# Designed miniproteins, single chains, continued (3): the designs that were tried, part 20

Each design is a single chain, and the fold is of that chain. pLDDT is the mean over its residues in the fold that is shown.

## One batch from the design tools (miniprotein)

Design m8708
Fold by ESMFold2-Fast:
Formats: C-alpha cells, structure tokens, sequence
Structure m8708 (fold): chain A 114 residues (1-114)
C-alpha cells in the first residue's frame, strides 16, 4: 500500500495486482491512468476496477460464471472511489482479494484527485 501511495500522482488512478499459486508469486501488474478532468478520472477508476476482474479471471482466481457480474461491480466500485477522491480532495484506496483453491489475487486500487 505505502509503495503504491508514493507512486500515485495528482489526477491519477493506479491499480497494483499480484497473483499467487500455492503461496508463490506468479505474476505482477501495475496499471496507471492519468486523467485530465474529473469525468476522465471516474472513467479511469471504472476501467481499473474492470481490469482487476479481467486479471482475476486470466489467472484463474474467479470463474467465468462470476466474471461478468464481478467486472461490472468492480467497475462501479472504481468509479465510486474516483468520485469519493474528487469530493474529499484526498487519496481514496481499496484492497481487493480473490481466492480459489491454490490461486490468490491481491489488488490495490488508488485514486488521487488533481
């Protein structure tokens, strides 16, 4: 969390993800989106939430049956996080975890208003 906070610039949304198989790190992904407006920041938050679901599916941490609903939910979560960051004028962050037997994904979604 602290490392990602240090990387987050004003007007950005940031998604850090790690995948584990049987307790071993098998993948990392960092996605940064810069936004020139509040509306663009909300869209960036939504997109990063959707990407968290995409990553969880790709590594097998969620099922295809869960994917569409989870992708929509995490997209709205990311958009809501961006609105909260804009309204409060402070960094907003959530931690997400997805787990199936042998596979775990941990994700951090952060948004900072300009």
Amino acid sequence: MEELLARLRPGEALLGMEAYEDGRLIGRRLVRLAAPSPEALVAAGRRLGELAADFALEVGAISEEEYAALRAHLGELGASLAWAAIDAGEVQAVELEFERPGIRVRAHLLVRAA
Scores: mean pLDDT 87

Design m8709
Fold by ESMFold2-Fast:
Structure m8709 (fold): chain A 61 residues (1-61)
Amino acid sequence: SAAEEEAQRILENARKALELVKETGNRSMKLALLKELEEMKKKYPQFSEEIDELIEELKKL
């Protein structure tokens, strides 16, 4: 569906942002991405498992 395609695109962008946080150590970017991922999890609960993996990776940084 269009919503699923949108969610996949957002997830890909989130993964790219996570890599940038890993490279820069930018705390503000980390906090902003965490907030976005938590909001995305509420909007797309069907992707909660994939989103939780990204949240856990962020928490390790």
Scores: mean pLDDT 82

Design m8710
Fold by ESMFold2-Fast:
Structure m8710 (fold): chain A 55 residues (1-55)
Amino acid sequence: METLKERLEEYRRAIAALEAQLERFGPDNPDLQADLERVKELKEKIEKKLKELES
């Protein structure tokens, strides 16, 4: 069973991993920057949904 909380944790982990890779390869890696931005958008959508459910 998928939960929004589990998906949120996956996105948090993905963001941390992408940030670590940017530190290794440099902040000018466009593919990693694009992936990071995409995951941040997905995380924000899930956070908004969770906030609505917990309100």
Scores: mean pLDDT 78

Design m8711
Fold by ESMFold2-Fast:
Structure m8711 (fold): chain A 69 residues (1-69)
Amino acid sequence: MLTRVLDLPEEEKEKLRKELLEQAKRDEEILRNDPSAKEEERKLLEEIRELIENEDWEGLRELERKSLA
């Protein structure tokens, strides 16, 4: 849950970041092989991956909120 990630110890954040990065890479691979995927969807996953790599947890939370609108 992203709402709690800011409260996690640095070690747990690093583990979560690695897991999320692996998931993001898998999602990007799926969209690369999907001819129906929209460019906006691919850009969204790329942005998510960059936020995870930069440990921008607040940015990830804001992106999640916008994606639900």
Scores: mean pLDDT 70

Design m8712
Fold by ESMFold2-Fast:
Structure m8712 (fold): chain A 63 residues (1-63)
Amino acid sequence: SDEIIEKVAEELSKKFGLSKEQAAGVVKLILDLGLEVAKQFALANGIPEEVVDEAARLIEELK
Protein backbone atom coordinates (compact mmCIF):
# COMPACT_ATOMS: atom_id res chain seq x y z
CA SER A 1 0.00 0.00 0.00
CA ASP A 2 1.13 3.56 -0.73
CA GLU A 3 0.64 4.57 2.92
CA ILE A 4 3.06 1.89 4.18
CA ILE A 5 5.63 2.89 1.55
CA GLU A 6 5.38 6.58 2.54
CA LYS A 7 5.60 5.93 6.31
CA VAL A 8 8.53 3.50 6.09
CA ALA A 9 10.39 5.68 3.55
CA GLU A 10 10.02 8.73 5.84
CA GLU A 11 11.42 6.84 8.86
CA LEU A 12 14.34 5.43 6.84
CA SER A 13 15.11 8.87 5.43
CA LYS A 14 15.18 10.40 8.94
CA LYS A 15 17.18 7.57 10.54
CA PHE A 16 19.78 6.92 7.81
CA GLY A 17 19.86 10.22 5.88
CA LEU A 18 18.65 8.66 2.62
CA SER A 19 16.59 10.62 0.12
CA LYS A 20 12.86 9.81 0.26
CA GLU A 21 13.15 8.47 -3.32
CA GLN A 22 15.93 6.00 -2.37
CA ALA A 23 14.09 4.95 0.80
CA ALA A 24 10.81 4.42 -1.10
CA GLY A 25 12.72 2.40 -3.74
CA VAL A 26 14.06 0.01 -1.07
CA VAL A 27 10.57 -0.40 0.45
CA LYS A 28 9.01 -1.09 -2.96
CA LEU A 29 11.68 -3.69 -3.78
CA ILE A 30 11.00 -5.55 -0.51
CA LEU A 31 7.22 -5.50 -1.08
CA ASP A 32 7.37 -6.46 -4.79
CA LEU A 33 10.47 -8.69 -5.12
CA GLY A 34 11.45 -9.60 -1.57
CA LEU A 35 14.22 -8.98 0.92
CA GLU A 36 17.09 -10.65 -0.99
CA VAL A 37 16.55 -8.54 -4.15
CA ALA A 38 16.35 -5.40 -1.99
CA LYS A 39 19.68 -6.30 -0.32
CA GLN A 40 21.35 -6.81 -3.72
CA PHE A 41 20.02 -3.42 -4.90
CA ALA A 42 21.31 -1.76 -1.71
CA LEU A 43 24.79 -3.26 -2.14
CA ALA A 44 24.93 -2.07 -5.79
CA ASN A 45 23.88 1.47 -4.76
CA GLY A 46 26.06 1.91 -1.64
CA ILE A 47 23.12 1.65 0.75
CA PRO A 48 23.97 -0.19 4.02
CA GLU A 49 22.31 -3.59 4.56
CA GLU A 50 21.06 -2.24 7.92
CA VAL A 51 18.71 0.08 5.97
CA VAL A 52 17.08 -2.91 4.23
CA ASP A 53 16.79 -4.85 7.51
CA GLU A 54 15.18 -1.83 9.25
CA ALA A 55 12.79 -1.34 6.30
CA ALA A 56 11.66 -4.98 6.54
CA ARG A 57 11.14 -4.61 10.32
CA LEU A 58 9.07 -1.41 9.89
CA ILE A 59 6.96 -2.97 7.10
CA GLU A 60 6.13 -5.90 9.40
CA GLU A 61 5.22 -3.56 12.31
CA LEU A 62 2.83 -1.50 10.13
CA LYS A 63 0.89 -4.54 8.78
Scores: mean pLDDT 83

Design m8713
Fold by ESMFold2-Fast:
Structure m8713 (fold): chain A 106 residues (1-106)
Amino acid sequence: SDAVRAAREKFLEALANGASPEELTQALRDLDKAMGAEGEVEVLEFKRENGKLTLKIKLKDSPAGRLLVDFARALQEQAAAGRPVVLETSSGKRLEFDEVKVEVEE
């Protein structure tokens, strides 16, 4: 849906611009609402430094949180295989990571 696409785009823009965990949490909650979900999601840590992306997230019955975790785990697998992770935003900004850390609390 358009709401799902818009929320995903906001997440990628937040990734590029170093958005706070609070801003990412709100974007995920908005996506859950667009999907008709009543679960819980909170980003505890979101950090990019020294070519490493770190995501810590707490979720329960949150399809948006699960989509984000699945996406981040796919990036983690790519980095672990020695393939650089490259993300490009809608504004054309490119981000490169050689390590991705994902921690999920349920």
Scores: mean pLDDT 77

Design m8714
Fold by ESMFold2-Fast:
Structure m8714 (fold): chain A 75 residues (1-75)
Amino acid sequence: EEVERRRKALELLNKAIEAIKKGDYDTAIQYLKEALPYVSEEAQKYLQEAIDAVKKGDRNKALEYIRKAIEALAK
């Protein structure tokens, strides 16, 4: 239940990171949005910042916020 939600979030966030690395920003935004319902309120804030960074073309800032979201999912 909670473990499945965290697993799904991590899967989607890793796919978003790979999309960013490939320069596929539209796909990255899609995965980040799909991850929103599976993460905590704190992690949602980081993912929204990551989406904004991707839209602005700030790859490094987008990856930083995704890492912060993943850390917020860790126990």
Scores: mean pLDDT 83

Design m8715
Fold by ESMFold2-Fast:
Structure m8715 (fold): chain A 60 residues (1-60)
Amino acid sequence: APMLARATRDVPEAGPGILAFRKGELLEILREYPDGLAVARSLATGRTGLVGLSLLEPVE
């Protein structure tokens, strides 16, 4: 099953390739990097982009 995570805060539009989202939004983790970054997709908007894993909590 795809890994799901929940946004712990709002992230505004910051630039190309960075995912913007709202607190409480569900994200599907597509790929994790060892530096604590991930590529994620918003389930609400369908947009994909780079996100910091420290901004997310796992959904079990």
Scores: mean pLDDT 79

Design m8717
Fold by ESMFold2-Fast:
Structure m8717 (fold): chain A 65 residues (1-65)
Amino acid sequence: LTQEQLNEISLALVRMVYGIGRAANKPEEAAEFARKLYEKLKKKVELSEETEKEIEEIIKEMEKE
């Protein structure tokens, strides 16, 4: 996997967590899981600033629900 692909996968994973959280009516639990996932991704994957901003925005949207 390239760095570009890892960034795309990382963003897709966070979006999927958001979708599942909404479907399960557990947005707070989904947001907490997404935060932990994001922390792990940042340690293992060289995320671009753009990807990090998009992930943070998605998680904050989940946290507002």
Scores: mean pLDDT 80

Design m8718
Fold by ESMFold2-Fast:
Order: sequence, then structure tokens, then C-alpha cells
Structure m8718 (fold): chain A 84 residues (1-84)
Amino acid sequence: SSRIEELKKKVEEELKKATNPILKTGLKSILEALEALEKGNLLEAEISLGLAKISLGVLKLIGDEESAKILEEFIKEVEKLLKE
């Protein structure tokens, strides 16, 4: 639970700094995935993670490599939590 809270704080900090609307959308999906995990709702967490992955694909397509890297790191952290 403390790890989810730490990740939520980091996502909220990145969301405040984000200027790219696609990155903002992806980070909001990560927050929704983390909130679903806190509630034990694995299906909602997987759906929200899937939406974040769509945002990542768009960032890679448009060549925003810095935003893609930020979102990809949070996606990896949520994937680790889903395997626990």
C-alpha cells in the first residue's frame, strides 16, 4: 500500500509539470490504475493500464521521446504491482 501511495505522489508531481496533453492523459490513466489497485479492482487497473499504453504509443508515434520515457517508467511500475 505504501508503494502505491509513493507512486501516486510521483505521478501527481509529473502531472503538474506535464505540458503535453497526451502525457497528461496517460498519467491520469496511471493514477486511475493505482486507485483501482488500492481498491483491489484488478480488472479496472488492467483497463486503465491499457489506456496508458495507448497514450504511450501515441507519444512514440509523434516522437515525444522524453514524455514517452516518463510514461513508460510508470507503466512498468504498475505492471510490477499487477504481477504481485
Scores: mean pLDDT 88

Design m8719
Fold by ESMFold2-Fast:
Structure m8719 (fold): chain A 79 residues (1-79)
Amino acid sequence: SLEKELEELFEKRAKELGLSPEDVAAMRQTLEEFRERRLKAGLPYDEVLELEIEFLKNPNLFEVAKRRSRILAERQAAA
């Protein structure tokens, strides 16, 4: 299934990039936000999963993950 392929790809990419637990959590939150937004916009579920798979194939994923974890940490520090 696309859901299994997405989860396996996420785990593989996180391991390949050496993401910290904080970076992994930030990336999972980012994917959840993307999914919610796209589903609310009326995109078919399978198309949303395909877009998430393409996002995980981004060669700059490491930089995206670091940026997202910094933003999350800053929000928590400001609260």
Scores: mean pLDDT 81

Design m8720
Fold by ESMFold2-Fast:
Structure m8720 (fold): chain A 55 residues (1-55)
Amino acid sequence: DSRVQQLQRELAQTSAQYKETLAALQKDPTEENRKKLQELVEQVQRLSEEYNAAG
């Protein structure tokens, strides 16, 4: 239960960061913003896999 809830919070936080980074990338398409977005995509993938394993 607590593990699933922890992963849910982490997913929500990462999703918010993804949205902010996507908006930043649209305003200023830099390599740094693109790299950060890619890292967030990978983090969401890992958290999603852990969430599925925990549930």
Scores: mean pLDDT 81

Design m8721
Fold by ESMFold2-Fast:
Structure m8721 (fold): chain A 56 residues (1-56)
Amino acid sequence: LAEEARELAEELSEFPELKEAAKEVLEAIDAGIFSEEALKAVVEEMTRLIEEEKRR
C-alpha cells in the first residue's frame, strides 16, 4: 500500500500543476504520517487525478 502510494505520487509529480502537491504526499509517506486507511484514500484520490489528467 505505501509502495503503491509512493509510485502513484511519483506519477502525479510528472504533471507540472500537481508536482508540488505530489512532493508533499511523498514526504508524508516517508515520514509515516498516514494511517493504512488514510493511505488507501490517498491512493484512490491520486489514481482519480492521474486518470483525469490523462483524459485531457
Scores: mean pLDDT 75

Design m8722
Fold by ESMFold2-Fast:
Structure m8722 (fold): chain A 66 residues (1-66)
Amino acid sequence: HMKEQIELETEISFLLMQASLSEDLKEKIRLLEEALRLAEEGVAKGLMSQSELDAMRRAVEEAKAE
């Protein structure tokens, strides 16, 4: 369980970092959407909190509104 949580958190963090460095809006959105997908799965499995998912969902919506 903990190993899966660490792996998930690491992958999400890497995607978020890549999204923050991207100047291409389409690529940034794709990376954020992939991170959001992983976060949704993490919450469903009890590996991540709902508040963390909500924060990430807001970031994706803000990027899409740009």
Scores: mean pLDDT 78

Design m8723
Fold by ESMFold2-Fast:
Structure m8723 (fold): chain A 62 residues (1-62)
Amino acid sequence: VEEIHKLMEELIELYKKILETKDEESKKKVRELVNEFLLALSEGDLEKAKKYLEEIKKILES
């Protein structure tokens, strides 16, 4: 499913950038959101997965 692969690639790129910041608090929040994102994908809830991905992006931007 191309949509799932696209979301996973976006997540990987965002996560790499968060790891490069070396801020442990942000890394903890991202790990929790990644778990929620993966659970949403396993449930087939793409809209919920997209919401968690946007929350990860906001952490990176702040």
Scores: mean pLDDT 77

Design m8724
Fold by ESMFold2-Fast:
Order: C-alpha cells, then structure tokens, then sequence
Structure m8724 (fold): chain A 82 residues (1-82)
C-alpha cells in the first residue's frame, strides 16, 4: 500500500543520507591529512600541526560514528523487512 511504499522510501532516503554523510566526512578527513602533510613540509608551527592533528582525530571519530550509524540502520532495515 501507499503507507508501506512511503516507509520503504523513507528508509532508503535515511540510508542514502548516511552514506553521503560518511563520504563527505571521509573527503574532509582526507583533505585535513593532506593539509597536515603540506604543513609539515612547509615548516608549519608545532601549534598548527597539533591543531590539524586534533581536527583529524575529531573527523576520524565522526567518520567512525557515521559508519556505525549506517550499520545500525542496515540492521534495522533487515529486522523490519522480515
């Protein structure tokens, strides 16, 4: 029925949103790692290096949370389907 179709579409949209969030955070993490490598080669300050390392650690935690959220949503979809 229409309600079942709407529920399935909403579940697909939530999963797509999670995947896009993971991809976005991963790209941002890669960008910060590149920035750190450039900063180290271009005589960046210890303070700047430490700031970038802290940003990378935070982004890595965000990526890990996004991956876990996708896994949890996939588990919910499997449980709800059957």
Amino acid sequence: SAAEEAAKEAARERRREGILEEAGLTMKLIGKIVELLVTKKETGSEEEIKRLEEEIERLAEEVDRAVQAIRDEEARLRAERE
Scores: mean pLDDT 80

Design m8725
Fold by ESMFold2-Fast:
Structure m8725 (fold): chain A 96 residues (1-96)
Amino acid sequence: SLALAPPSPEVEAGYKEAVEALKRINELIDKMSDEEVVKAVSKVPRAKELGIKSKSDFAAYLTALAIEAVGAYLENDPETVKRVVEELKEIVDALE
């Protein structure tokens, strides 16, 4: 059996930032209506490109980002972790 190498410190730090950003996003949207969430995330280029029209669409997008973060962590991919963190930070800024 092949064991995956442990993640680099850079990947671990980025993954932790992604988890903290996802937690912050969930705290922010819990206090917002569907209309408020859609209006806020329309400022995020990727969300606009994906045509987010509901909290449910947004939850699917967040789930996709979470899956990418986990995959990048398991594959020790610092470039993907960094991109996911940057995208999640844009979402946090749009919701605040």
Scores: mean pLDDT 84

Design m8726
Fold by ESMFold2-Fast:
Structure m8726 (fold): chain A 70 residues (1-70)
Amino acid sequence: DGVVKTLEAAIEAAKAGDEITLAIGIQELRELLPSLSPEQAALVERAIEAIKARDVETARELLRELRESL
């Protein structure tokens, strides 16, 4: 799966309160980090932190920035 789709799934899991799916999504995002540019990796790491804080709005904004950088 692409990083964008994995991040979208993690955001939806966070919105739904699905902690198991969220944990899996975060792990998959971390496994994708080495394949990204440093700029893209920084956006994904910030999105993971926003998701952990349940700041879905910030996570969605970072997802938009990630799409524009790809």
Scores: mean pLDDT 81

Design m8727
Fold by ESMFold2-Fast:
Structure m8727 (fold): chain A 77 residues (1-77)
Amino acid sequence: MSEKQIKAVKEIIKLGREAYKAARDAAKSGNEEQVIKEYLDKVEKVGKEGGLSPETIKNLVEAVRKAAEYAIEEAKK
């Protein structure tokens, strides 16, 4: 894997952590779906610009989405 791809993966992990926190906070205001969409769009963009495969991008987008959805469920509990 190239240095560019490794950098993209690290940025996506950081975006995933930010998405989790943002989704949790947004759950209190009722705009969580829009916040999740914005972060998933950012993850896809970083993955494409970083030269990640379509499969890797799809898997990372799904991982971030599931983490954000879990954060919302926990915040509404």
Scores: mean pLDDT 82

Design m8728
Fold by ESMFold2-Fast:
Structure m8728 (fold): chain A 96 residues (1-96)
Amino acid sequence: SEQQEEEALRKEFDAYRDRLYEAMKEILSKRKFTPEQLEQLKKDIEEIDARIARIRDVLENDPSLSFEERKNLYRELATLEAIRRALKDVIEEQEK
């Protein structure tokens, strides 16, 4: 069913998101950022948050999306959520 296909996609991309987050956190945690670079990362997070909000709005409110379009949006959402979390964690760690 469409509901079962949707659930399977969410689980697959949740696992992808978590793996990408761990990989990015590992890479970013080994790099020391300057205060100016940390401020740029905060701006990058704001742009990522805006894109995440737009993707979520489309996924929730556009019934005309094809399965392939929906899958691509879930992949982009998972990627952006992973990046956002990794960037936020490195900012919080390096500002302490």
Scores: mean pLDDT 87

Design m8730
Fold by ESMFold2-Fast:
Structure m8730 (fold): chain A 86 residues (1-86)
Amino acid sequence: DPLEEAIKEAEKRRKELGGTGPPGIVEVIRAAIELGYSPEQLGEIVRRLLAETYRELGRPEPTDEQIRGYRLWIADRLGIDESVIG
């Protein structure tokens, strides 16, 4: 499962840097990019990660607009083109 692999990779990197707690969305997406997932797979990882995060926080399911906005925000934070992640 690409999302689970990305989360595990991000967790390892965070631990290696002496960090504690779960990795953030940007850390997970960076890990997924470095693992070589396609733009289509990365877009689906962003969607699933946001949906799971909102569920854990007791928030309503993210809208298509919220998913699109976070994809653009992640791209900006990573300094990459949005086409890389969807």
Scores: mean pLDDT 80

Design m8731
Fold by ESMFold2-Fast:
Structure m8731 (fold): chain A 96 residues (1-96)
Amino acid sequence: DELRAVLAETAEAAERVAELAAAGDGEGAAELARETAERLEARAAASEDPDLAELLRALAEYFRHLAELAAAGDFEGAARGARELAEAARLELARL
């Protein structure tokens, strides 16, 4: 059930990043994305499942990318990327 929890948390965090970026809150979007990436990286380091750890690291890297877009003022790019991630996570969650 760890995978289900990770996908649900990813979808919620990504949706919130998209909302903040779409509202022009680049600082809030970047901060949330960085905090989410840090939490995912910590989970990866603690994981005994190498496949789950790899997924967590990939998700953390993508959230760092979203943070960089938001920090650079690319609010449209950050919002789109975050919405795509939220949708992908929801689709995978629905398959479990």
Scores: mean pLDDT 88

Design m8732
Fold by ESMFold2-Fast:
Structure m8732 (fold): chain A 70 residues (1-70)
Amino acid sequence: MLSFEDIRELAEKLGISFDTAMRAVELAYLLLKQGKSLEEVARHIARELGISLETARFIVEVVEKKLKEK
């Protein structure tokens, strides 16, 4: 799981609010754990949070890499 510091840095890098980044990370973690593909999760987050698909995809990729980290 990403730390609060990781989420804050992600929000600053992408120019979104901390609350939006937190919600996006939570949704990405939940949906990826349910076996959804990166593309499906990114599309879902973009629609639900009103952010670009590009921004959502980047967040999902960061969460996916963290889930693979041992």
Scores: mean pLDDT 83

Design m8733
Fold by ESMFold2-Fast:
Structure m8733 (fold): chain A 65 residues (1-65)
Amino acid sequence: KELEEEERRRLEELSKKLTKEIKEFEKEMEENGDKNSQKVAEFVGRVLREMGDALQEALERLRKA
């Protein structure tokens, strides 16, 4: 069970880092201030959200294991 807790902690840290990277990227895109940057930010936001969902599913699988 300690292995499960370690893996969960690892995934939580990875999720936290990715969330921070997403936030920084969105902030940089907003600071660019051009019209294309908003479309790119929305597209990237969708992709990163899907990645977050995948990490969440991995965490749930570890909880079930």
Scores: mean pLDDT 69

Design m8734
Fold by ESMFold2-Fast:
Structure m8734 (fold): chain A 64 residues (1-64)
Amino acid sequence: SMEEEIEKLLKEAEEAAKNGDYKKAHELLQRAIELAKEMGDEKLLEKVEKRSEEINREGVRRAI
């Protein structure tokens, strides 16, 4: 399902960010956001946006 694909993308983005690959993390997060918008699920979109903000904030803090 699209929800399963979004969860997979979020997991991969988190793993990429933990490995310091913030470019890959950003690309995966953008894909997850696109899918969430396509589904029209406001709760899922909010979840994706919050996780994206957390990953982005961590990347800025680590200055990569």
Scores: mean pLDDT 76

Design m8735
Fold by ESMFold2-Fast:
Structure m8735 (fold): chain A 65 residues (1-65)
Amino acid sequence: DLRLEEGEAMARMLASSLGVEVEIERKGGTLVITVKVESEEDAEILRKQLEEIGKNTGAEYEVKL
């Protein structure tokens, strides 16, 4: 499923660019993306980016401080 593969690649790329930890799980036809950050500033950036990925792919996401 190209849409799920693109969503996973985008999430990993964003996490890598910010130096944060990411966990991605594929459950049936969807992605569950969990990102752990150490600052509120990084959390805000990631929430906005992951919201866009979720809107386009149907992925579920969670940002933890």
Scores: mean pLDDT 76

Design m8736
Fold by ESMFold2-Fast:
Structure m8736 (fold): chain A 74 residues (1-74)
Amino acid sequence: MAEGVEPPPELLPLVEEADKVALENSKLMTPEDEELANEVLELVRELLARPSITREDVERVLEKLKEAKKKIEE
């Protein structure tokens, strides 16, 4: 597991939002959307695994997750 990731306290709410959106996407995914969801999840995992992530990085992840949700719902 990606344990040991310790983002700044000010970024924790954004990280939690990203995690919740990813979980929602996982529940709603169709087979067609799995590739898009996997790409977004890999990006999330890569960025969040870095201890020096910025608010900008977390916001980009959140945007990608919201885009994936829209694609899943279309």
Scores: mean pLDDT 64

Design m8737
Fold by ESMFold2-Fast:
Structure m8737 (fold): chain A 97 residues (1-97)
Amino acid sequence: NAEKERALKHLEEGVLAYREGNYDEAIKHFEEAVREAEKAGDNLLLADAYFLLGQVYDEKGETEKAIEAYERAIEAAEKSGNDFLLRQAKKALEKLK
């Protein structure tokens, strides 16, 4: 599925940008990963993309955007049955409240 491949590519590029401290570039890649995952109907990729987006917003101090991203990650993780990511997203969200 071309959309899943593009989502994965954007996740990889976003993680690289995040590790280099290029937070705005990471956000753009994770937003594209969200878009491609939604087109693919892939809740596993969608949960991962929103979780990473939440982490970058948290690092930037954009607390409200981080909360929204983590809440979206929780919804997608529940739909995909990803218990590990669900727990991680809930823990991240609790620290911001």
Scores: mean pLDDT 89

Design m8738
Fold by ESMFold2-Fast:
Structure m8738 (fold): chain A 95 residues (1-95)
Amino acid sequence: MAAERAREAARRAATRAGRLGAEVAARGAEAAERAGDEEAAREAAEAAEAAAEAGRAGDAAGEAGGAVAGIGAAVRAALAARKRGDEEAAEIALR
């Protein structure tokens, strides 16, 4: 599943910054999977893999991309929860 792919990317990250970006992306992928948004979960997992690779190349902007994608996935999960009238679930997704 997408969250497992993102966690594996974090473990394989060559730099601390790449690992942190991949970890944030992995959390976003988990939130998206719980919300049933398989597309967002897949995108977050791809971003985690990209952040790990950017670390190997010394690309700090690419390393930060994982964190941005993870935050985006969490926001999408929160918006989906609000659409269902579940405000508490939306607040949890953004923490």
Scores: mean pLDDT 69

Design m8739
Fold by ESMFold2-Fast:
Structure m8739 (fold): chain A 85 residues (1-85)
Amino acid sequence: MKEAEELLNRLVGRILSAIGAMLDGDLEAVKRDLEGAVETIASLPEELRPDAARFAINVLKELKERYPEAKEIFDEAIKRLESLL
């Protein structure tokens, strides 16, 4: 599953990039990276998609509590991920 491995690596990279952008106060970059994470999960094989979505939702819920100023961006990403369950 080379494609799935590449997508999982991209997902982790997008989440880490979003955290970095959050620390820089770049909310537009946070939004872009979270949209990329959702797109990456949507591109995973159907068998892997729910587990990846649940993982990302849990991470984003914790980040939302830590960074309430970006709450709406995290809420939108979580809502999109929940549609993939």
Scores: mean pLDDT 82

Design m8740
Fold by ESMFold2-Fast:
Structure m8740 (fold): chain A 71 residues (1-71)
Amino acid sequence: MVEELEKKVKELEAKAKEAAAAGDKEAFVEYAEKAAELAAEYAVAAGLASEEEAKEAKEKNIELAKKVAAA
C-alpha cells in the first residue's frame, strides 16, 4: 500500500535526522540509504516516476547522503 510506504519513508527520514543531530554519521547514512530505497519504491507505486527514474534517483540520493556525511 502506497500510504504504508510513505509512512516508512518518513520514519526512516526521521531516524536519519536524529542520527545526524547526534553526530552519528554512520547511522545517518544507513537510515538515509534505507529511506532512499523505500522512496524509490513509493515513487513507482504512486506513479510519480518510472522504475528507471526511481533507480537513478535512489543511487543519487545514496551518493548525496554519503557526501553529506563525509563533509
Scores: mean pLDDT 80

Design m8741
Fold by ESMFold2-Fast:
Structure m8741 (fold): chain A 64 residues (1-64)
Amino acid sequence: MHLIVVVVGSDREKAEALAEEIAKRLGADSYTLILADSVEEARALALKLRRESDAEVALGGVED
C-alpha cells in the first residue's frame, strides 16, 4: 500500500526519519511525506487526503 505521512514541523530530516519508521511499522510499500506548519493544518490535510485517496494516512508529531 502507499502511505501518506503528515508531520508538524520544519525539520525535514527528523520528519523523514519519523515517516520512514511509521511506514515500516505499517508495512507500507511506499510513502509520501508532507510537512505542515501547524497541528490544525496537519489535521485538515489528513482529513482531505483520507477522503480523496485510496492511500492510508498517518499523522506524526501532532501531539508533541
Scores: mean pLDDT 76

Design m8742
Fold by ESMFold2-Fast:
Structure m8742 (fold): chain A 73 residues (1-73)
Amino acid sequence: SEKEVEEVLKKLEEEIEKLAKDPDPSKIFPRLAELYEKAAEKFEELGAEELAEEYRRRADILRGKPAPVEWFE
């Protein structure tokens, strides 16, 4: 539901703000990728397929994957 989607987004924003307070930028990108992947899993469980695909894509980009290649299988 919309309320559950908003709740996932709110928790994601809170975790991102927490990461932004870390003085070491090198820790931000790997942790951010994990947060996006976890958000994508929750969106998939909620049936929000478009949001799940978007956040999974964001996680893959942060990990340096050639994002389209794995999705053609």
Scores: mean pLDDT 74

Design m8743
Fold by ESMFold2-Fast:
Structure m8743 (fold): chain A 98 residues (1-98)
Amino acid sequence: EKVEEFYKKVLEAKTPEEVLKVIRDFLSETKDEKIPREELARLIAAALDGVTYAVGLEAKRWLESGKRPEGWTLDEKGLKALVEDGERVRKDMEEFLK
């Protein structure tokens, strides 16, 4: 399934930039397809999981560096919450692939 392949590629990515590339490629592969409504909902949910994971990796990178991304208004507690959300989604993707 497209979702299984997408989750495998997301989990293999090590940086936010690599995850964003996987999401971009996934969306590009699906944009011109006549996808049934129920399948489209599943593909959108998978893309949102990828985004959550990428945001978590970015938050972790900036917490470790001590430098907040420009335009982010979140405090350290907010950044830690994004890291926790990313780890939750990572575990959910790993369980889906079992």
Scores: mean pLDDT 78

